Designed miniproteins, single chains, continued (3). Designs and how they scored, part 11

Each design is a single chain, and the fold is of that chain. pLDDT is the mean over its residues in the fold that is shown.

## One batch from the design tools (miniprotein)

Design m8374
Fold by ESMFold2-Fast:
Structure m8374 (fold): chain A 89 residues (1-89)
Amino acid sequence: SKAEELLAEAEKLLEEARKLLKEAKELLAQGDIEKAKELAKKAIELAKKALELALEALKLAETKEQTWRAFALILRAIGLIIEAEQLLK
């Protein structure tokens, strides 16, 4: 279904964003503030796209499982955006 495709894409983008955020934290620990901020900004962009896809999947959800997965992805995306934005301060 379209909802399944959107959920899968959102999950992939969130995983990519998580990896970038992890690398950004490692760069901050090494003192490379500029590279860390660039990766954090990229993580925010991917997480925002994942949020949009998860919200669309929620609108198209035909099953309780799809609805639950969409809500979980929305919460993960918001959490990742907040965490990444804290690195930019």
Scores: mean pLDDT 90

Design m8375
Fold by ESMFold2-Fast:
Structure m8375 (fold): chain A 70 residues (1-70)
Amino acid sequence: YTDILKELAKGPLTASELAEKLNLPQSTVSRALRRLKEAGIVEERDGYFSLTEKGKALVESLEAIRKKFA
């Protein structure tokens, strides 16, 4: 999920564009995006997905924790 969130932090993308950028099956990316949308971490507009404020905060928090304990 973190890789999807990092790519979406750069800007809105479709499931197909995310699959291409991350070298993952589109079905895998679509299922992950659906789960993230249900959790309120991403939102969808006209087939494009983007981070909510909650999603962006989660990505930043995870990176901060990794840096402290890596």
Scores: mean pLDDT 77

Design m8376
Fold by ESMFold2-Fast:
Structure m8376 (fold): chain A 78 residues (1-78)
Amino acid sequence: MSLVEELKRAIELAEKLLAEARQETDPFWREVNLALALMLLTVAINAAKDSTSPEVKEQIEKAEKLRDEAVAELRRIS
């Protein structure tokens, strides 16, 4: 797969995990889904971080925003 395709798939999966976390009533499973989304996005960003491609940079920007959302939601869980 191309790096752009891998980033797009990671973003897609992370979006699904965030949606599942928002539907989850058990705080343990909410944390698990958020942690999985964060891990997936972090791995994808790190794999692509050295790319100078504008298309890759655009996907990294999307992944970073989604990661920040997941971090914010994880911090709200008590």
Scores: mean pLDDT 82

Design m8377
Fold by ESMFold2-Fast:
Structure m8377 (fold): chain A 96 residues (1-96)
Amino acid sequence: PLPDPRLVEATLYHAAGVIYEKAKDYEKAAEYYEKAAKLLEDIDPKRAAELYAKAAEAYIKAGDYEKAVEAAEKALKLDPENEEAKKNLEEAKKKL
């Protein structure tokens, strides 16, 4: 079978997220991590959870605590054991 085009698109969105994070544009970084995660939810839920956890961390750095909670909760729904998502959820809730 050919590679799933969603895997290629998710990889490009993840790369964009990393680039914006290095540029300290945390809001855009979070948006691109979320776009990558959405594409992977039914293909690779654990990787999607990792990307939602990265989005939550980026939203925390941007000061968007409500969006950080939402992203962290999405990560935990896909992978309840994701330690980064648990940490980010606790941090974001304390900032609300």
Scores: mean pLDDT 89

Design m8378
Fold by ESMFold2-Fast:
Structure m8378 (fold): chain A 62 residues (1-62)
Amino acid sequence: STVGRAVRHDLRTLAGLSEEQIEEAERLARAGRLEEATDFLVRRGGLSREQALSVARALAES
């Protein structure tokens, strides 16, 4: 989806996440493991918890 593509681009370009890390976050989010996806994005991408939760929800819907 367009939204998913934009989110993945920003995670790679602005947060410095690898494609493998982005795919892991997406896998966790799609499995309904939103807390784990959020924690992963905070730890690996340096996102705030609020930003990471928003991103995890977007990845789950992509």
Scores: mean pLDDT 81

Design m8379
Fold by ESMFold2-Fast:
Structure m8379 (fold): chain A 92 residues (1-92)
Amino acid sequence: GGKSAGALLEAMQTALAAGAKVTVTVDGDTATLTIEGANEEAREAARKAAETAREAGDTATLTEEGSKVTLTVSGLDAVGLTGLALGAIGLR
């Protein structure tokens, strides 16, 4: 448990370190990570997070539109959602 939330947090941290703007939205069991101004490192981190979520049995959808990357993960449990929310607050 928590693998998808951990992967999303790692992707957020990588994007922020690269100077990108990061937004996280939670709706039910679904978390959407939006990265604006993503470089290749941030895009690769988002791709890795999507793969990690799929390996954990969650649904992950990745959309890349130039420097904007949107990663949507569905199937998160309450513990994963809480961990993601607390981690996102700690990042910015």
Scores: mean pLDDT 75

Design m8380
Fold by ESMFold2-Fast:
Order: C-alpha cells, then structure tokens, then sequence
Structure m8380 (fold): chain A 100 residues (1-100)
C-alpha cells in the first residue's frame, strides 16, 4: 500500500511539474519520499521542482540522490547539468550532459 501510494504521488507530482505547479510538485514528491525513500523518480521530480523554483543547490543535491539510486535516469542528469550551469560549474554541467 505505502509503496503503491508513493508511486502514485510521483506520477501526480510529475503532472504538476508539466503544468507549472512547482510548489505542489515539490510537496507531492516529498510525501512520496517519506513513504518510500528508494524511488529514484521521486528525487528526480523533487530536483526538477527545486530547479524551477530557483534553488539550484537543492536541485543538484536531489538529482545526485536520484542518479545514485538509478544511474540510467536521464531526467536526473538533465537537472544536474542545468543546476551546475546555474551554479557556475560548467565542468560539472559538461560531465552530467555526457551521461545522457
């Protein structure tokens, strides 16, 4: 039940991201992580929400957690690349882009 609920919350969070509802996406992704802290998609959605909200350090932190859990998750590497670029780390951005 909790794991299925967490996956449903990740799906809803991703839809809110697509619609520009970044605070709601962040809230739902955080709830998903509380229910199941092993879901890479939850961290990827949370990282994307922080990136859109301008918190580049948190975007980098959660995207790194997402790729640690799933190193094939292209969406998390895209967030890492943009977060590093926004933080002025062009070398970090280039390395992240190379993983996509």
Amino acid sequence: AARDRARELVTKAALHLQNGNYEEAKKLAEEAIKLDPTLPGAYSVLAQAYLKLGDYEKAREYAEKAVQLDPTLDSAYRVLAEAYRKLGDEEGAEKARAQI
Scores: mean pLDDT 87

Design m8382
Fold by ESMFold2-Fast:
Structure m8382 (fold): chain A 80 residues (1-80)
Amino acid sequence: SLEEMRELHERYLELVRRALEAVRAGDLATAEALLREAARIRDEMVELAAAAPAEDHEEVSELIREFGAAEAELLAALDA
């Protein structure tokens, strides 16, 4: 549902924040665990988006865009 997607998006942002903090602290084991959990949330978001009704299309598209932006920021920070 759209509400589930919003909750997953918020959880993803929190995991990204915590993973970045772990990377900055040099705690790679914690960072890897958090990234693995973030990957699970990403998979759930993809499944929910695919199952979403047409009436939610605009809101789903916005959430997917925001999710993708957060993922891109995380990947860029890991490359730095």
Scores: mean pLDDT 77

Design m8383
Fold by ESMFold2-Fast:
Parts: structure tokens; C-alpha cells; sequence
Structure m8383 (fold): chain A 69 residues (1-69)
């Protein structure tokens, strides 16, 4: 398990990444989906559920790929 300080840094990084990516999308539904997935991943990281966080982050990346078509 990553220590709490590392988990908080990871959570903040995921939230920043999600917001930056969402802000560049023209589709508001896809943008909101990215923000939601980033929030869920960050929440999972803060809880120490790294496996769940990885799943949300993978879904976020797939959503970004689809939105950029």
C-alpha cells in the first residue's frame, strides 16, 4: 500500500489530469464523464483502493480515446 502522502499526491495528480483533459473536450457529456472518472479514481486512491483506482483510470483513458475521434 502506498503511504498516505504518496496516495494524496497521486489523487491530486489524477484530478488535475482529468480536469485538464476534460477542459479540452468539446463534447460536454464526455467532459463530464472524464471529470467523474477522475473523481472516482482519486477517491479510490485516497481510500487505499489502488486496484479500483486503476480500473477507473483505465476507463478514463478509454473515454478520452473515444472522445478524440
Amino acid sequence: MPPEEVREEMAESVLRYGEEQASELEDPEQAERIRELARKAAEAIRRGDIEEAQRYFEELQKTLEEARK
Scores: mean pLDDT 80

Design m8384
Fold by ESMFold2-Fast:
Structure m8384 (fold): chain A 64 residues (1-64)
Amino acid sequence: DELEKKLENVEGVIKAMKENLSDEEIRDILEYQKELAKLAEENGDEETAEIFRYFAEKLEEYLK
């Protein structure tokens, strides 16, 4: 499944971000990912919207 592979790549990026970025920098990226997810949904790009939403959800869980 191509989507599953893309989500696995997102997990790798999130791990690198947690190791190299501050919580404040991660919050800025979280807000940007939420904006990108909304734009993708508005454009009908469901796959891209799901990837950005997944990214945002994982960052939000980390910041709790």
Scores: mean pLDDT 80

Design m8385
Fold by ESMFold2-Fast:
Structure m8385 (fold): chain A 72 residues (1-72)
Amino acid sequence: IVTTIPMSLLRLLDDDQLKKLIEEYKKQLEEAKKKGDKVNEARALEQLGKLYTLLNKYEEAKKYYEEAEKIK
């Protein structure tokens, strides 16, 4: 199950913690895709969008949000 963390809590993390969390959500995204779990796939994509936004990587954030919208 992909854990959804609100933006307010993610803002408490430093860049190194955000990058580590990105790698964990990427793993969860690949697992959700392999299982055909669209709910957890969308959650992982939205969390990746939030994390990239906090790192000021807006192009990557936009890509993840657009992929999440395609699933919904």
Scores: mean pLDDT 82

Design m8386
Fold by ESMFold2-Fast:
Structure m8386 (fold): chain A 89 residues (1-89)
Amino acid sequence: DLEEKLRELEERARRLAEEDLSDPAVLRELAEALHGAALLYLALGRREEAARYYEEALRLAAELARLEGDEEAAEAARRAAEAARARLA
């Protein structure tokens, strides 16, 4: 069940990545899909995959915040992504 949900989220993320990433709605949905995949990888005990998806979700959240004019949130998300990579690699 969890692995099937993970495949659905990965397929959703792949399709969203092919859309216009300058659209805040697309970025939000992609970030949510990647964050969901990270949580499912954690539930499956696959911490390295979880860390990578979580980092990507945070990078997209930073871009979304930048497009919405929230520079403070964008910088915070960018730093969180770098920290996640450093700690979980």
Scores: mean pLDDT 79

Design m8387
Fold by ESMFold2-Fast:
Structure m8387 (fold): chain A 103 residues (1-103)
Amino acid sequence: AEAAALRDRTEGYRGLAEGMLEAADAGLPPPEVEDPDPALRAAFEAGRADEDATREKVRALLAEAERALAEGPDDVENARRAAELAARAAGLAAQLARRAAEA
């Protein structure tokens, strides 16, 4: 089902965002993103401008994605919104991980 595929995509981006935050905390190189979503790329560039708030923003976006899935796990529109929010979280987390690795 389309909703199931979007839920899997949301979980993938959530895992990526959590991995990026862990890499930033450990000073390790960030996990490779083979085919980044446009929302992930846009968020990565946006995160460059506001480093101090980025970690809080990542957690807020992931929480919003989880709420969207909880409101209707079989609703394609809610699943799509969750996937986009999780992709944005991953992009911001990737920017944090990159800066930690460069420090």
Scores: mean pLDDT 73

Design m8388
Fold by ESMFold2-Fast:
Structure m8388 (fold): chain A 101 residues (1-101)
Amino acid sequence: MKKLTIRVGVNGNKVRIEATGPAAPTVASLAAHEAARIAQEKGLKVLKIEVKGNTAIVTLDASKEEAYQIAVEGARKAAERAEKNLGVESTVEVDPNADVS
């Protein structure tokens, strides 16, 4: 059985969220939208949201550090929702390097 894993990284002002395992494309999309919502609640401008398969990229008008914190929070919320609604076990992995690919 594959475990759901969500990997988070930041390259400049772009947040990368990559999901692997059950419902990965849905979880990646959910994490991107949660990150965008958190950014908007903090008064930050969301410049772009792009979802391709199991990878989501959110471009924010924010510092790298702030984008990183928002991405981690969004991924965590997506993982919790996936566990509750889909009955999957999940883990959130944070990449301290700028690129998750």
Scores: mean pLDDT 77

Design m8389
Fold by ESMFold2-Fast:
Structure m8389 (fold): chain A 77 residues (1-77)
Amino acid sequence: AADRDALYQKIAGAVKAALDGNTEEAERKVAEAQALPIVRSVRLTVEKGPNETTVTVEVELADGSRITATSVVPNAP
């Protein structure tokens, strides 16, 4: 369904923006995902460890389903 495709695109965009350090773009993509009628809530978490950065997006859908996307990248030297 187009609504789920849109959600996945926005989640992917939010994760990429967060990993690139583009907080404004990440927040914009989260807001766009939150505005979709199939979405109840979206949470974006960025954890900066000593060696790697972890970005997690958690989505709760209106039907009670949950989607979690996690990406881990090494910190730049």
Scores: mean pLDDT 80

Design m8390
Fold by ESMFold2-Fast:
Formats: C-alpha cells, structure tokens, sequence
Structure m8390 (fold): chain A 79 residues (1-79)
C-alpha cells in the first residue's frame, strides 16, 4: 500500500532527523488512511473512538520498531 509506505518513510525520517513536524504528518496520514479504509470497507465499522485507539496502537508499534522518542511519539499521536 502506497499510504503505508509513505507513513513508514515519514516516521523513519522523523526518527532520523528528530523532526516533530514529520512525525505529525505521519500520524495525520495514518488517521486519514484508517478513516478512509473504514468508510470503504463495510466489514470494518470503526467509531471515532475505535479509530483513535487503533491509530494510537499502531503509533506505539511504530515507535518501538523505529525507536521514536517520547516527544516524536506524542507529535505523531497529535497528527
């Protein structure tokens, strides 16, 4: 998926550069992607609360894999 690749690349760049704006953009793309997927696939019915929980879980996984700082992880969750 092109979107998943873009999110991963932005998150990795945020980790490498220490740039919270890149982390925010990655988080924003993730949330938009999850919302669009939920709207497109009728089998995936997510509430706003469930979307936030899923996005935060994915962000925590990305943070662990890429070694994101607490500040960058927070910025990504703000996106």
Amino acid sequence: DELAKEIAELARKAAEEGDPELAKEAGKLLREGLKKQAETVSSVKLTEEELEELANAIIDDIAEVLGLSEELTKAMKEG
Scores: mean pLDDT 77

Design m8391
Fold by ESMFold2-Fast:
Structure m8391 (fold): chain A 72 residues (1-72)
Amino acid sequence: AAEALRLLREAREALQAGDVERARRHLEKALTLLQELGSPAAPDVERALELLDAGDVVGALSALHEAIRVLE
């Protein structure tokens, strides 16, 4: 849980800095960890990745904020 939360926060910082590839890598790693834990935050991270693939950085950031909120 703590490692996934850290990765999500780092992904948020990467997106705010415009580093989409770094954010994607952190989100993918966080998703794997959250899925292994059965976390309710996993669907929000999956949605963030889907929005990022669609080029919707603002939407991805919103979904990422929801995932962080679920883990806090």
Scores: mean pLDDT 84

Design m8392
Fold by ESMFold2-Fast:
Structure m8392 (fold): chain A 72 residues (1-72)
Amino acid sequence: EKEELEKEVDELIGRASALADRDPNSISDEVVEATLLIIEAAVTKNIKDPEEQRKAIERLRERLDALEARVA
């Protein structure tokens, strides 16, 4: 299960990175938020308790979904 949670974190990092890379010549509030989500995902990957890690992944996914909806 920990390997599955780590894969979910890697997926979220990939999605956030794609948003951050949308315009390399502009730093928008959305790019800053995407960058912060990448940092939080990296921290989440270091959570030792699987249940706490799952909760953190759910929160990150919700925030990322909301950000993607705003930039669509």
Scores: mean pLDDT 75

Design m8393
Fold by ESMFold2-Fast:
Structure m8393 (fold): chain A 103 residues (1-103)
Amino acid sequence: GALVAEAQAEVDRDLAAGKSPTEIAERYIKEAREAVEKLKAGENLDESARDFVRAMARLTIVARRLTPEEQERVLAELVKIGGEIASNPEAQAAVDRAAAREG
């Protein structure tokens, strides 16, 4: 869908700019973390959830270019983030709505 196409285009632009897959993944994790903190604070829930879903789509694409060891580190961070969202019903509901809109 549009989300996957937009995420692919952004990853392709970052790679073309000479950034390493590791540097790109670190930026997307930071963006996902910033969105999660806003979700936990109840700030602009639907916008923050959309930003989170988009950061996750970009991270999923760039992860294919990471080493297995780097993929494991990224997965461990995503499990922690997922647990934080799942522990907050309002944040989880906003993420579910955002994912449904983009899927």
Scores: mean pLDDT 85

Design m8395
Fold by ESMFold2-Fast:
Structure m8395 (fold): chain A 73 residues (1-73)
Amino acid sequence: LLEEAEKLEEKAEELRAKAEELRKEAEELRKKHPDDPEAQKKAKELEFEAEVLEGLADIYRGLAKILRERAET
């Protein structure tokens, strides 16, 4: 149980890290090309993808929390 929790936490961290990179890329794209509608559209797509990955990371963290509680009790 504890080992499974650690694996889920690791996966959650990887997803969050990727989401942060996507948000950073989107922010940079908005700053460098504020007058380019295609760049703004791409930034929105990256932000949406980041939001999805953040949601998945939250799910994995929740599962890891449950597994840790079960292992500790």
Scores: mean pLDDT 82

Design m8396
Fold by ESMFold2-Fast:
Structure m8396 (fold): chain A 110 residues (1-110)
Amino acid sequence: AEKLKELEKKYKVKISPIEVRRDAPGISAELELRAKAEVPKDMTLEEIKEFAREYTRIVLDALGLRVLQERESVKEEGDTVTIEIDVQAVDAAGRPVRVRFTFEFKKVEE
């Protein structure tokens, strides 16, 4: 929580609570994390991507997951930027875990 609040302050981003969904069929676990955030209108796409990447790393570190592969996709529609980060990871016991992050960033004037 502390590190996420510091990241919000650094980038001047306001983020809504994360929605977490868990599916654990058989030998693999899937986690889906959805967050909505307001960003300054002058924030660049690269800065938005950096925020999403740093946020993702903080969450994965907090979960104790070792990352094997990351895939990033970006969609821009007007003042909305959607970033999806799909992570293949392993937990401390070596069990496969997939984490899918969906960030919806809306550009606002302050």
Scores: mean pLDDT 76

Design m8397
Fold by ESMFold2-Fast:
Structure m8397 (fold): chain A 61 residues (1-61)
Amino acid sequence: DHLLRGAELLTEGRYEEAVAEFEKALAVDPDNALAWELLGVALARLGREEEAREYRARAAA
């Protein structure tokens, strides 16, 4: 499960790897709101604030 793997990487501070796993989760299910939200969290941790805001807005839609 890419979503679970991404969440584990996120808690470990492995943000770049977490982004890759959440992107894989979204490739399988692009309507997964949780994957959009967690991808936004990982991007914010990487300092990619504009992208983080965009992905979180997508999760809320």
Scores: mean pLDDT 80

Design m8398
Fold by ESMFold2-Fast:
Structure m8398 (fold): chain A 55 residues (1-55)
Amino acid sequence: SPTAELVARLRELAARYKAAIDAGVPKEELQKIFKEIQEVVDRYNAALDAARAAA
């Protein structure tokens, strides 16, 4: 399922973001990870909307 793949990717990015915070990574690097999270969230929402329209 496209949504299952996006959920798995989102979990990976969320774990990476938390690890970066714990490691004291600069704000600029945190912003890069957060941008990737936002991109995946947008794709996930689009996939959910498409699935709901098909149901």
Scores: mean pLDDT 83

Design m8399
Fold by ESMFold2-Fast:
Structure m8399 (fold): chain A 86 residues (1-86)
Amino acid sequence: MEKAKELNEEGKKLAAQGKLFEAREKYEEALKLDPNFAEAYYNLGLVYAKMGDLNKAIEYYEKALELDPNFEEAKKNLEKVKSWLE
């Protein structure tokens, strides 16, 4: 659990630097250790949205909400991305 959280935090730092592919790898590693890590799915959604892959962003936000229905940030970003697709 702790190591999955550390990988998620590393991914967040990489994403903040614009290193989206490296951030994605860290989140994927975190999910290998904790496949129920809702925040890591949400962060993958953010990475895919920033890369312009809105369909994958939606998929990962939905997965985060499936694991944590009270994840307000995931719900807000899911609604925002869906509104862009109309």
Scores: mean pLDDT 86

Design m8400
Fold by ESMFold2-Fast:
Structure m8400 (fold): chain A 100 residues (1-100)
Amino acid sequence: SPLDEIEKVLTEARQALEDARAAGASKEEIYQLARDFIDKLKEVAEKYNLPEEIKARIDALRAFLDTLEADPSVTRDQFYDALLAQIDGLLAEVRELKAA
């Protein structure tokens, strides 16, 4: 299902971001990796015409990351922790929708 595809992309994103952090990736490298996954989420949401609430949440995630990346006071680890919290929140929302 489209929600299964979104959940899979988010799960793969979470693992890839964890691996990138462990490998010593920079804030900019983590941001670029996150952007690539968000673009993939948006493509899935638009392809399957998912609810506007899901599309809005993906757009909000992108805007949030753009804001944090642009702030030079935000460290790599602070950026990573904030990003991971947003991904975990979206994963919970998707799982709730699948359970309904």
Scores: mean pLDDT 84

Design m8401
Fold by ESMFold2-Fast:
Structure m8401 (fold): chain A 74 residues (1-74)
Amino acid sequence: MSLKEKVLKGLEEYTETLLSEITDPEAQEKVRELAEEAKKKIEEAKTDEEILSVVNEFLQRMAEIRNEERRKAA
């Protein structure tokens, strides 16, 4: 598999996992929007460096949403 294929698969799996943990419809919508944006940027990326940059930003934003939802559940 290419780096792009591995990253897209990992992004999809991570997004599905996060959506299964979130019950708030607004948070689910934010997760879906971020995943769609990241997927488009990764598909358009021409270099591994560009792919990794997009992944890093996506993971940071997703971690923020996940941490907020976990705090609400505690």
Scores: mean pLDDT 79

Design m8402
Fold by ESMFold2-Fast:
Structure m8402 (fold): chain A 72 residues (1-72)
Amino acid sequence: AAAGEARAAALGDRYLPVIKAMNEILKKYPDEVDLDAMAKASEALAEGFRNGDLEAGYKKAVEIVEKLIKEK
């Protein structure tokens, strides 16, 4: 097994709050979040988490999803 794979699995546990936050967004907008919206929202969440402010990342992810819904 590659050392990178084992490290990625350990990082997955650390990023569990990001995964949970994304699931909350999907539950809030079940019919509105397509793959593009998911990618943009998850990137905003990951950036917020890296900066130590998951709440700011969550707020930005929600704003991105709501903006994409408005542009339909």
Scores: mean pLDDT 70

Design m8404
Fold by ESMFold2-Fast:
Structure m8404 (fold): chain A 102 residues (1-102)
Amino acid sequence: MEEVDREIAEAQAAADAGTLTPEQYDAFRERLVKAATRELQKKADEYNRKVEEIMKTGSKEEYEKLRAEADKEMTEFGQKIADKVRETVDRLRAAVAAREAA
């Protein structure tokens, strides 16, 4: 979340400054999507490592528990990131439109 939260903060600051160009909007949108993709991949990699460790111990019950937790957490995490990115992109789009109207 740190990379996504940083990109969101920078994008929001640019929107609030009232100087955002269409080119800057495209750049921020691309950076937000890339940051979100990296955070989702990091989360997936963390669960893959936990699965690998459990496979070494031979615990079927721990594997099934981790899998259920991973499915739930990945769904909730993915939705949270998607919502934050969407809200930020909508704010950036509104800021560009407001600047063009000025």
Scores: mean pLDDT 80

Design m8405
Fold by ESMFold2-Fast:
Structure m8405 (fold): chain A 85 residues (1-85)
Amino acid sequence: SISQVLDLKVGESKSFSFTAEKAGTYTITVSGESTVTVKVYKDGKLIASKVLKPGESFSVDLEKGTYTVEVTALTKSGKVTVTIT
């Protein structure tokens, strides 16, 4: 699993990369104070998009490869932690 801490202003987006070492179902969990939009991209193609409240998660089926995760803060400025397992 990986964990990334992002410091975001309301309306700000930041991205990070992660590598899925195996094909399978990955769970993306968000913690912090803000509701966020999480978007998962592979080779510029949107694979998944979800609005998550603090403490919520969603599962997505991924092939092996490198993905970009874009996180946008919707309701509050501050730190957001994104965990992928």
Scores: mean pLDDT 87

Design m8406
Fold by ESMFold2-Fast:
Structure m8406 (fold): chain A 62 residues (1-62)
Amino acid sequence: PVLTDEQVDKAVELHKKAVEEYKAGKDLEELLEEIRKELSKFFTEEQVEYLVKLIKETLESL
């Protein structure tokens, strides 16, 4: 993969935050929108959509 260490760390951080916030009762759509905005600072639009899809599938399977 062509991801930098900073991108990997940020993806892991936001994934953990998404799981914690969802378990705390935050709205799924609001949470995904916040995560998308944060990811777009470090990733391309295509990478953001892929990561958001993975996070959504993770949260929906909890």
Scores: mean pLDDT 79

Design m8407
Fold by ESMFold2-Fast:
Formats: C-alpha cells, structure tokens, sequence
Structure m8407 (fold): chain A 78 residues (1-78)
C-alpha cells in the first residue's frame, strides 16, 4: 500500500512541524508536548516496520492513527 505509506509520511511531517512549533512556544502545555513527542516516536516506529513490508498495511494504518493523535496533542498544547 504505497498510498498508505505516503499518507503516513505526510501526517508524520505535519506532526513534527507542530511539535517543533509547540516546543518553541513558552505558552504551550509542556505535558501535552511530551505526549505528542512520545506518540510521534511510536508513529515513526510503525512507519519503519511498514516500510520493511509495504504489503502489510496494518503497520501503515497504525502509523497514520498515531501521527493523527500526535497532531491533535500538539494542537491542544498550542
């Protein structure tokens, strides 16, 4: 599933950008930033596994879900 891998990569990039913005904002909720960073780390691991076996779409779908959660946490932190 190349389409799922591309979606996962796009969402991970968005999560990284939002987390970097939140880390630099002194008014951001530091606990939510930490939760977003941990969740993004899990998304990156899931993406790495999915890239080793792109025919197994479960890990790509997991990476998407975790990246979306990291985005939500970073947005709440801001």
Amino acid sequence: GEELLEKARELIERAEELIEKARKDPNADKELVLEAEITLGMALIALGVAELDPEDEEMAELAIKLAEEAIKLAEKAL
Scores: mean pLDDT 87

Design m8408
Fold by ESMFold2-Fast:
Structure m8408 (fold): chain A 59 residues (1-59)
Amino acid sequence: MEKVLKAAEKTIRAIGEALGLSEEIVERAIERVRENPDDPRTMEEILLEEAARAAAEAA
């Protein structure tokens, strides 16, 4: 499980960098994956949802 979580974390960080997202949003997405490793959403979908939530909170 730890090896799978490290792979997911690396993937989320790579996607976050490609999308220009803040480190805070990337960290939130990583925590979501850690809390629910069986989440059927893709890493990209989780990251985009956290980005949308952060944008709504900032508005």
Scores: mean pLDDT 75

